Designed miniproteins, single chains. Designs and how they scored, part 39

Each design is a single chain, and the fold is of that chain. pLDDT is the mean over its residues in the fold that is shown.

## One batch from the design tools (miniprotein)

Design m1407
Fold by ESMFold2-Fast:
Structure m1407 (fold): chain A 120 residues (1-120)
Amino acid sequence: AAADMEEMARLQERIRAAVAAGDDAAVVEALGEIAVLLIRGHTAANVPPIALGLGAHPDPALAEQAAARAEEEARAALARGEDRVVNADPAVEERIRRTIAELGARAAIVILGPAEAAAL
């Protein structure tokens, strides 16, 4: 929906600002909101179980590597039949798990924030 596209753009800008400020907590919170938005969108579209990998880092190469690793981990979880899994910072994990449960969604979500991306 158009409103979801506007929300996504706002969240992406919030991530850029938080990354520039070195506010890792704000980056993780915004990534969690993106995950919730994507789960709601996919559930409304009645699509198959979803693997979502999200990553962020000030270095674009590390951000891309983190996102790729997160997607691979999410896909591996679905391959194991783990279709309601969240691997994310505790600050956002509970909200994502609650969203999955409320919607009856099937998703494996992995979020790698700046500290986790730097450790790759």
Scores: mean pLDDT 82

Design m1408
Fold by ESMFold2-Fast:
Structure m1408 (fold): chain A 68 residues (1-68)
Amino acid sequence: AEEEVKKYEEEIKKDPNNAQAWLNLGKAYEKLGELDKAIEAYRKAIQLDPTNGEALRLLAEVLAKKYA
């Protein structure tokens, strides 16, 4: 999980507009229980690609997990 965070942070450093890298970073943070960081990463992915249904679904799920 920490290894995955570093991997996707490196991808984002190379291309900050890579919506898929932000989505994957959110998934990695969620695995670590870092729900706030996962929410921010998913929001960034949606901002870059608002048609990404996976990012929208994952954001809804992590918000439900945090505020349930």
Scores: mean pLDDT 83

Design m1409
Fold by ESMFold2-Fast:
Structure m1409 (fold): chain A 75 residues (1-75)
Amino acid sequence: VSELMREISRLEREYNEALKAEDYERAIELLKRLIEKLKEALSLTTNPVAQKSLENQIKQAEEELKELEEKLKEL
């Protein structure tokens, strides 16, 4: 496992923990970092299947970020 992939896994875990704690402000910060690391992984990969997977993950994470920002405004 590469260092970058290990960091992505850690960020996903911390993000899920923040969501369970209803710490939406922390969850948003962690999700932003996760998106940055996924974009970094995308820039480093030459495998077309991995590129498509990372692009899909980034799009999904960006949509989730918008939903969390909306929830934070309602609280």
Scores: mean pLDDT 83

Design m1410
Fold by ESMFold2-Fast:
Formats: C-alpha cells, sequence, structure tokens
Structure m1410 (fold): chain A 71 residues (1-71)
C-alpha cells in the first residue's frame, strides 16, 4: 500500500528533522523529497514490502540515535 509507505517515510523524516532542530520549511522540503524518492523507487519496480523493510531499518536506526543522541 503506497499511501502507508509514504506516511511512514514522512513521519520518519519529520521525526529526524525535528530532532535536529530544523525549521518547518526545511522539514517540509525533506518530507517532499522523501515522497518523491519513494514514488520514484516504486516506478522503478521496487515493491512496497521492500520499501517497508527499508523504513523499518531506518526507524530502528533513528530510535538508537534518539536514545544516544550525538553531541
Amino acid sequence: MEERVLERAEELVRREAERRGLSEEEIERLVEEAREAIREALARGMSVEELEEGLRKAEEALRLREENPPP
């Protein structure tokens, strides 16, 4: 389901950007870039399941960063 993958990617990107203290404008730009990248990957034949697995790994990486944030 493409919509679900886009929503998860948006949440992930927004969460990371907010953690870094980026402005709303910068967050919106990164969210839009993430949407475009996902649509492009799907257009190139990547499956929704492959994208979901990638997002899961990215979410895990972000969780680890949130627990031990860099200075």
Scores: mean pLDDT 76

Design m1411
Fold by ESMFold2-Fast:
Order: C-alpha cells, then structure tokens, then sequence
Structure m1411 (fold): chain A 100 residues (1-100)
C-alpha cells in the first residue's frame, strides 16, 4: 500500500523535513532582517509543505500534525505575522525531532 511504502521511507522524510524546517526558520529570520526576499521564503515553505505532505501519507499522527503546523506557518507568513510563523515552524521542528 502507499501508506506502507511511505512508512518505510519515513526516517528519510523526517530527516528532510527537519532540515527544511531549520532552513525555513533561518530564512524567516533573514526576511525580518531584510536579507531574504518574500519569494525565497515562500519557495522554502512550499518545498517544506511538499515533503511534510509526503511524510503524512504514512498516516502517522505526528507527521500529520507537522504538516498542519507547516500549513498554518505558511498562512501566518502570507498574512505578515512573522512571529507566529516562526513559532509554528519551531513547534513543527520540535515535534519532527521528538515524535517522528
């Protein structure tokens, strides 16, 4: 099944998700400092959402929650709420490292 196949790849998807979360947090901070463009942040968040969505195909509750937090962070960023976007990404990173 797709779920079983995704579950077999989950450790690699978790590692990729954590790396992209760290990069997204850094890029949001750089954007706040005027060192990165909105396009660069949006591209990174899009890549992160794709990887997180792939991990969520395992139907693991923690992987699904990471996807939810990433999607909320992207919405917060689009609304200009950089503090909320950062907090949501940091919570997603904590969950990815501790629960997956």
Amino acid sequence: SLEAATRAELPGLVAATAELLEEAIELVDEYEEGKASKTEVTAKLTALEIVAATAALSDDPAAREVLRLVMEAARAFDAGDLERARELLEEALRLAREAL
Scores: mean pLDDT 86

Design m1412
Fold by ESMFold2-Fast:
Structure m1412 (fold): chain A 97 residues (1-97)
Amino acid sequence: MLRPLTPEQRRRDLEAALESVKKAIEALKNGDLRTAAIYLTSASLILVGLELEGFDDEALRKARENLLKAMQSLDEGNVEEAIKYLEEARKALEEAL
């Protein structure tokens, strides 16, 4: 955050966030809530970092909104709804790439 991100760094961060979302979806489908929470936290931190560097396009906003909704659904115990929101976040991240 002390230096502007290059296009290569932005792409790597987006790819890392996308990978974390995919792994969170897989963990939830396997009933591994702890592993899912770790990957969701990782994806959230990456997306917040991109926003703070000025990468605030609609696709990144959609990814962040859906990630927050997925985390809220997990807090409420609704794993199926969380997976649906993570699939939307995954699509938004693929759109941002």
Scores: mean pLDDT 82

Design m1413
Fold by ESMFold2-Fast:
Structure m1413 (fold): chain A 63 residues (1-63)
Amino acid sequence: LVGKLVRATVPLPKQNEDELELREGDLLLVLEEVDEHFVRARSLKTGEEGLVPKSALEVVEEV
């Protein structure tokens, strides 16, 4: 997932300071894979960085 553009598939409220708040359809750049459940990503909308669950994301298709 690192270096991939991904889209939030579900809205997700921010629960901790190290997490990102997601709205459905938000575009994110994956910066690193933290563990089996989370990536660190940057929101293209806000420029904020934080942890995002992999289950809430899909890779954006180029075609």
Scores: mean pLDDT 76

Design m1414
Fold by ESMFold2-Fast:
Structure m1414 (fold): chain A 112 residues (1-112)
Amino acid sequence: DPKKIAEALVEVAMEQIKAEYGKELKTLEELIEFLREKGLTELAELLEETVERLLAGESPKDILEELASKGDAGTTIRALLSRALERIGRLDTLEEIIKERKEQAEKVKSLK
């Protein structure tokens, strides 16, 4: 469900902002504006684009692969989207990510 994936991504992103900045946000528009106000313009633009692409029914796997090449902002959105997919039970999309994270867990010791 494209809408369910997009909504989960926005929820995970808002939870991350609350954890890091203590700011509670209610809408995607408020989230994007907050990120821009913090000077995180690339992250804001990429998050908005990712939500639009998910709502258009694009493959979450293809979006995740493309995000890996988009620098720090891409890495951040990829992590948030992976958490969103795990939350809604999209194991078909997460199988490779789970395997990759498990392989890195021994080295990093911080992967969940």
Scores: mean pLDDT 76

Design m1415
Fold by ESMFold2-Fast:
Structure m1415 (fold): chain A 66 residues (1-66)
Amino acid sequence: MLSDEELDLETQLTLAIINAVIAEKDGDYETAAKYYRQAAELAEQLGRHDLSEIFRKKAEEYEKKA
């Protein structure tokens, strides 16, 4: 079971993903990159290394487009 701190990190991860996807759809590549970077860091802290790698790659791609 997640601790209160880990549960909060899960919530932050979910919000970061939602914000990244919205920015991505809006063509706001700078904002999308920032939120994907944040999501990658949160996923890594939660031990979700594969998910972190996916978000890190998305952040890098959008950073190149910004």
Scores: mean pLDDT 82

Design m1416
Fold by ESMFold2-Fast:
Structure m1416 (fold): chain A 58 residues (1-58)
Amino acid sequence: STPEDHAAAARAEARRAGLSDEDQEYAAELAKTEPVDEAVRRAIARAVGGKDTVRVSR
C-alpha cells in the first residue's frame, strides 16, 4: 500500500465518524506516517480537545 492509500482511508474513516473537513485532513496527513487507526484516533482526540481551547472566544 502507498501513503496516499492510507491517507484516503483515514480521511474516509474520519468523515464517517462525523469529524469536520479540517479534522479529516488532519487524519489524512497523519496516516501518511502512522497507521490509519492511530491517525483517526488522534484526529478524534484533537476534535474533542479543541472544543476546550480558551485562547480565543471561538
Scores: mean pLDDT 75

Design m1417
Fold by ESMFold2-Fast:
Structure m1417 (fold): chain A 58 residues (1-58)
Amino acid sequence: SELDEIAQNLADHLLTEKDKETQERILKVVRTTLREKGYSDEQIEEIISRAKELVKKR
């Protein structure tokens, strides 16, 4: 699905950034960008949650 694809791309991006502070900045920017693109807060949290789960699974 589209949300799963976005979550996977976000997870891949987070995995390329080893600095935790940079990862947190990426998440903040992603939340703002997705909201601007018309995603609901619920959809944004689902995307971020799935991305974090994918990162944790590594």
Scores: mean pLDDT 81

Design m1418
Fold by ESMFold2-Fast:
Structure m1418 (fold): chain A 88 residues (1-88)
Amino acid sequence: KIEELIEKLPESLQPIVRELVEAAKANDVYKTRLAARRLIQKLKEINDPETISIAIEVLREILKDDTLSPEVKQILENAIKRLEELKK
């Protein structure tokens, strides 16, 4: 499901989102934070509510992983909150 969502994103966002998924699954707090910031910046530039909604769905799918550290979960939850604000 995550890969299917990523394929719906603009080609320019796909590497950033894949990097975020890999960092989060690896419980790499530092890389997850950097990738999340980069994703938010690119989504601000694109300013497309549909693209933002797909990115939020990817983050929510990652959060279903019970093996994620609390720090990684917090980064993803904060990213979702910021992206929801961009959709308004």
Scores: mean pLDDT 85

Design m1419
Fold by ESMFold2-Fast:
Structure m1419 (fold): chain A 74 residues (1-74)
Amino acid sequence: MKPSREELDAEVDLALATMLLSIAKIAYKNGAPKEEVKEMLERAIELSRRALGVHPEEAQAIIDEAEKLLKEIE
């Protein structure tokens, strides 16, 4: 069984969102500019929202964690 194009696109979006969230956490811990960290987190949220229709639980977890970190930065 081959995944649909939508499933593949959602997998890619989740992988990129997970990577951006991890990089943003490391960058923030290492004193990177808040603006840069905020941009990474906002992008991770955007990508995760695209994946909500295919992987709702995983996508929502990334959104929740990114939003929590955004509140800590602001």
Scores: mean pLDDT 82

Design m1420
Fold by ESMFold2-Fast:
Structure m1420 (fold): chain A 92 residues (1-92)
Amino acid sequence: LTEAASLIARGKYEEALRLLDKEDPNDAGAQYLKGEALYKLGKYEEAIEYYKKAIELDPKNFKAYENLAKAYEKLGKEELAKEYREKAEEAR
């Protein structure tokens, strides 16, 4: 996952997604990084799906809840954004 995280940090989002597609679908970190790359590409609905999978696999990933809230804000879904922001605090 370090290589995929490095690609995201360098703005190489599509390359990171290609690398992450080879990872175990039950790897919570890989699902979270897919969400991050999709969020950076402006694909907020797709990012939400991968963040949800990340928290299903690792319910203590408070950053995934925070980023879910941000993605819902980008989509104009303020009530859902508030809900996931509150869940992020619970997961800390």
Scores: mean pLDDT 82

Design m1421
Fold by ESMFold2-Fast:
Structure m1421 (fold): chain A 88 residues (1-88)
Amino acid sequence: SDEEYIEKRRKELEEKYEKLLSLPLEEQIKLVPKEEIAVVINLAEELIKRGITPEQLIELGKKAGYEKKGKELANIAELILEGKKITA
């Protein structure tokens, strides 16, 4: 059923997410899939929880040769931080 498909998809995303977070930061930036926006948002949130600033995400992207991905993560991180200011 559609419900079984959704559950399977959720487990696959959780496994990808855990695998991404286990990698060094420069590899995390390389392997962020643009087409999986939920994974990208969750990655940005976890990097913020680790004390990584949006500016640091941009610099890590530059060092890894993935400046555009670093900027995209930084933009999402800034939006998450702004949302937390509004709800706090």
Scores: mean pLDDT 68

Design m1423
Fold by ESMFold2-Fast:
Structure m1423 (fold): chain A 55 residues (1-55)
Amino acid sequence: MERVLELLKKGYFNLTDEELEELARVFGMSVEELRKALKDGSLTYEEVLRRLAAK
């Protein structure tokens, strides 16, 4: 959990491809879907907690 939040704090611009793959796997998304959500601001801290609670 803490790792995911740390990656989100970096912002989409500062994430490596490996870090994006890690996040995509956690959320059950494709890397492209994750990039879009991070860029659009749809994947906020609150939204991340909501999605993780659903797992």
Scores: mean pLDDT 69

Design m1424
Fold by ESMFold2-Fast:
Structure m1424 (fold): chain A 61 residues (1-61)
Amino acid sequence: MSVYELYLAGRRAYAAGDYEAAVRYFEAALAADWSALPPEDAAALRAAVEALLAEARARLG
């Protein structure tokens, strides 16, 4: 999966209340290849992934 596909999968899991799956997808997104994204888009997407990962982790305790 691309970074963007992993991000969308994480968002869908989060919206469904599956915070464990959301954490796994967002962690996979952070570990994926970001080289295809322009630096500005990469920075914005990384910030969104990190924020949602923190929220998903907070939901798990």
Scores: mean pLDDT 82

Design m1425
Fold by ESMFold2-Fast:
Structure m1425 (fold): chain A 69 residues (1-69)
Amino acid sequence: MDVFIQRGDKRYPAKLEGDTIESPVPLVSGDIILDANGNRIGTVGEVVEDKAHILLRDGSIRDFKVVVT
């Protein structure tokens, strides 16, 4: 799935595949994950090593592996 990592006024093109996020930049707490249409799908919480704790809009929490490409 094509997604964007939004940090302030910047959007970085990324991919969400299963439990993995492929991003051109490391994720930081407070980053917003948007779908290809710009709709918010989650917010990045805690990031530990290569794993990001993402809070989804429905209140569920999922951990994703981050791969910087």
Scores: mean pLDDT 83

Design m1426
Fold by ESMFold2-Fast:
Structure m1426 (fold): chain A 71 residues (1-71)
Amino acid sequence: AYDESALPRRYYGVAALVKENELGAYEVLDIKRVETSSEEEAIQKAKEIEKELNDKYGKKTIYVPASVWVP
């Protein structure tokens, strides 16, 4: 059997800008995702996206650090 530790792992840095609407539900204003080769790079990219969205929209963003996908 192939050892999963021997397979190349893909990491994604994700950040989402959300706003509470008049109904009390969360509305997603923007989502950005960047594929990286490492979890550390994914975390750094998520922080960069969060800053970009905050600068653009003047609101707090929620960021999700790296998720690992194995095909």
Scores: mean pLDDT 62

Design m1427
Fold by ESMFold2-Fast:
Structure m1427 (fold): chain A 80 residues (1-80)
Amino acid sequence: MDEIIVEAIAEVLRLLGASEEQVRAAAEAVREALRRDPNATLEELVRVGLEAAGIEVSEMELAALVTAVAALISARLSEE
């Protein structure tokens, strides 16, 4: 499950036009956050990824991104 979350966040960041270096930094930060706190919320993980990538968003934009990440995770999990 952890890698599905990381990949979903990476995919959303690529859709926002993030560079490969920004996506890599976000993925590493999200993996580290999950390793420190396996119960971290999607909102916390998306925030960590955005901060690591140097992307500034409003609270409304954050909510939209969390929704997009959750939708991608749900789509991948529903294949089982």
Scores: mean pLDDT 81

Design m1428
Fold by ESMFold2-Fast:
Structure m1428 (fold): chain A 61 residues (1-61)
Amino acid sequence: FEAEVTSRTVDGREVVTLTLASAEDARAAAERLRAVGLTAVRIVDDRTVEYLPEGGALPAA
């Protein structure tokens, strides 16, 4: 799948955002991120996934 990758800082923590072509691709991306041990992974919109590379809890949406 194709994904646009951006990062931003929220309350001093880096949040990486993946924008994918479809909801199916977003779910697949979230599953792959969780499979490699990332616990802070969230689907924000149907095709947008956020995660924290450092781990921890995601900030409020």
Scores: mean pLDDT 73

Design m1429
Fold by ESMFold2-Fast:
Structure m1429 (fold): chain A 48 residues (1-48)
Amino acid sequence: MIEEARKEIAEYFKKVHGLTEDEAIAFARGDPTVLKKRIEETKKKLEE
């Protein structure tokens, strides 16, 4: 599983990009679907 790596990324983006606590909690529960979608959107925005 990639939970630890995603957890670090989630904390980083939460602090830098202002992700919600709900997204971080969902990720901590082992459901990266919500956070994965948010990271994808943030990454797309960053690349643009």
Scores: mean pLDDT 63

Design m1430
Fold by ESMFold2-Fast:
Structure m1430 (fold): chain A 89 residues (1-89)
Amino acid sequence: LVNTILSKEKIPEGFTLRTFAFSPDGKLLALAISSESSNFGVVLIYDTSTGKLKKALQGHTSAVNSLAFSPSGTLLASGSEDGVKIWNL
């Protein structure tokens, strides 16, 4: 069984998907998207069962190239040319 959680229409206009990561329990999907014109990054957190957006993490001034959840799933690390950010989920 193949499910499409995120369609092309769910990525905001002018943004490109860069990378993604599942939470350790598989309940969340983190997507790193970047602006096509200015290359700043946003991380979007989705519920994997419903496809609903739960959080939008803003603050990177460059594209996010790496994502990693902590083993507990309570933290997310995002890596960009502007540095690494740790998000409390």
Scores: mean pLDDT 75

Design m1432
Fold by ESMFold2-Fast:
Structure m1432 (fold): chain A 80 residues (1-80)
Amino acid sequence: SLAEARRLIEEAEKLLDTDPEKALELAEKAFRLALEIAAPEAIPELIGLELRGIGYELEGDLKGAARAYLEAARLGLEHA
């Protein structure tokens, strides 16, 4: 739901500096929920942000990855 995605975004943001692994897990969940409810026209930009997040994960930058997924989740909710 929209409310669940927003809650996950807020929780992930609070954990970015203290627990980046958990922040990434929550950010990915928020992104998946946002992707399900986003308007079709927003999907290409959301996928672009997901690819950026995957790039950060491959580099070992979990905080960078979490931030990319959070940006995608917020964008998806704006276009829901």
Scores: mean pLDDT 86

Design m1433
Fold by ESMFold2-Fast:
Structure m1433 (fold): chain A 63 residues (1-63)
Amino acid sequence: MLEKLKANVVIDPELPPEAQERIRERIKNAKSFEDLLQILRELPELGAEFFLHDGKLYVRPRR
């Protein structure tokens, strides 16, 4: 499941480029589900939120 989620991450281009790169790099380097959860918990600090749809993890600006 983790490897499939890492392969199916969609990052919204409306996020600042630096935030996009940081999120993408951290997800790529996640080795456990706990690592992924930590990244998701830090998304609000970057002005981002996440949701799951059709087996893909979407990251977008907070509403």
Scores: mean pLDDT 75

Design m1434
Fold by ESMFold2-Fast:
Structure m1434 (fold): chain A 74 residues (1-74)
Amino acid sequence: MKAEELIKKGREALSKGDFDKAVEYFEEAVKIDPNNAEAWYLLAEVYRLLGDEEKAEKYRQKAIEIDPNDERAK
């Protein structure tokens, strides 16, 4: 499965409120494509929704390092 397919499945899991599955899909996406800033931002957003601010900030920082011009980097 490619990173894009994993991101799509993760977004579907998010839409269903299945945050645990969303994390699994996005974690696999960043393992396959560590330079995919979108997948890192999505991981950060899921952990923020779960209340894990430390993990959310850690993954957001990784995304910013890859794509500092993304609007989510603010």
Scores: mean pLDDT 81

Design m1435
Fold by ESMFold2-Fast:
Structure m1435 (fold): chain A 64 residues (1-64)
Amino acid sequence: MEELEKMSDEELDELLRKAEKEGKITDEIIEEAQKVMLKALKEGKSEYEALRLAKILVLEKIKK
């Protein structure tokens, strides 16, 4: 679904567990997720919001 931003943390974590089990999460995707998280923190977002944005990025990258 393209509405990853509207998903709950529980739903995002379920999708991430499935992607990890399938080997779809690469080191490159993890690096991009870390970059997004750091940018969000620099922009004044909470750790919760920064982590959520990183999770959404990972899921978007695996949809390729």
Scores: mean pLDDT 77

Design m1436
Fold by ESMFold2-Fast:
Formats: structure tokens, C-alpha cells, sequence
Structure m1436 (fold): chain A 58 residues (1-58)
């Protein structure tokens, strides 16, 4: 599911693996904006902002 992919990308970002997270989102057809919105729905607001900022530049 898109939510599971967003959560996996967030965990990669937490580990400093932003390029792998960006690749995961691209292969799943999910934009950094959509991933951040999905994380926001889980209450992970700080992580959603971080995913958006780090992956939108890659």
C-alpha cells in the first residue's frame, strides 16, 4: 500500500538513507508531497516535513 511505502521511506530518511528513500518512492509512483501527506495522517508531522524537504531536492 502507499501508506506502507511512505512509512518505509520515512524510516530510510531517519537512517540518513535519503537517496534510497527517494528511489523507493519513485519506483512506487509516490511523490515526496504525497508521502509527507500520508505520514501527516499518521500524526508523524515532524517526520512528514523532513521527508518532504529531504526528498523533494533529490
Amino acid sequence: SKMEVAKEAAELVRQGRAEEAARLLKEAGISPTEAAQLLGKLGEDDLAVRVYLELSRL
Scores: mean pLDDT 84

Design m1439
Fold by ESMFold2-Fast:
Structure m1439 (fold): chain A 68 residues (1-68)
Amino acid sequence: GLLEEAEELEKKAEELEEKARELREKARELERKGELEEARKLELEAEILEGLALILRGVARLLKEKAK
């Protein structure tokens, strides 16, 4: 039902947030090595994943409200 769908979206959001964190760590390592363009690319990818996770969490919240 809607509640189970919401829980699945929250889990996917958590996975995206974890991947974004890993990408930001890699970007910091690249910055230390002077690979600024590669670092910026990973930071942008992380930002996109964080934005997608935020959308998924918002949808999950709406589904939970409708499940009431």
Scores: mean pLDDT 88

Design m1440
Fold by ESMFold2-Fast:
Structure m1440 (fold): chain A 78 residues (1-78)
Amino acid sequence: SAEEIEKLLREAYEALRAGDWERARKLVEEVLEMLKKGEVPSEEAKKLLDQIGTLAAILGEEDLVALTQELAKLMKKF
């Protein structure tokens, strides 16, 4: 659901802020799988993903930046 995607991305953002980068990555990967299954993201979810990508770039987490870019491409289709 859109609400579940939003919740997972919010949890990923909080994990990044807490320095738990492995947890943040796994939560974003769960959202990627939901999008691949045809779940439609909310506008809030798109905003949260942009915030996660920006923070990941500041932190130098290249794998997570690449992952957020893939999700952003999928989200642009909606």
Scores: mean pLDDT 84

Design m1441
Fold by ESMFold2-Fast:
Structure m1441 (fold): chain A 71 residues (1-71)
Amino acid sequence: SSALREEAERLRERARELREEARRLRERARELREAGREEEARRLELEAELLEGMAALLEAMATWLERKAEE
């Protein structure tokens, strides 16, 4: 069904946005470490890890929906 494929596409788009956000947080964390701001860097790295985990869950759900759309 096209509806399930459209939902999967939206989930993949949200996952991509979360991964881009995580990448920016990791870049910012690197800059903070270079500036000696280790505590702030650790907070951003933890946030990036959580966003990456969320993206992986959305990607898994999208894969499940795509599989159901083919049935």
Scores: mean pLDDT 89

Design m1442
Fold by ESMFold2-Fast:
Structure m1442 (fold): chain A 82 residues (1-82)
Amino acid sequence: SLPKFTEEFEKAVKELTEAIKRANAALDSGADPAAVAEQLRAEGEKILEKYKDKLSPLEYDIIRALMDIAVGLLEAIARQAA
């Protein structure tokens, strides 16, 4: 753990990582990548809402950036699969 980041940031990162693991499991099961991207964004926005008052602005921006990168990759896969 980095002492510069809060325990709440570590929890938010863990919850986002678990959401990404669920997205990967859905893709492995043959789910539509576009639907998986929408579900991951919805889960990511819920994580951001849950932690918004517990995170510094920088920590919040990092979680949003990680979510946007993960969703953006799934959206790119969906476009290629269509």
Scores: mean pLDDT 86

Design m1443
Fold by ESMFold2-Fast:
Structure m1443 (fold): chain A 74 residues (1-74)
Amino acid sequence: SMVEEAAERLRELLREIAERDPSLRPAVENLLAALDANRDDPEAQRTLILVGAHEIARLVPEYRERVEEIRALL
């Protein structure tokens, strides 16, 4: 599904962010765990992806374009 594709792209982006900035690793791990815990709930997944996308665009503006591509899948 498009939600599953968006979730996977977000996971890839989150792992990349954690590798570049270790100070963001706890926040990244929390969001990854939340996405996995809500794998069978498309509405919860969609909400988590939108919230995560918003926070990434705010904290790491360099990823804004990639974040908007993920949002466009929803």
Scores: mean pLDDT 86

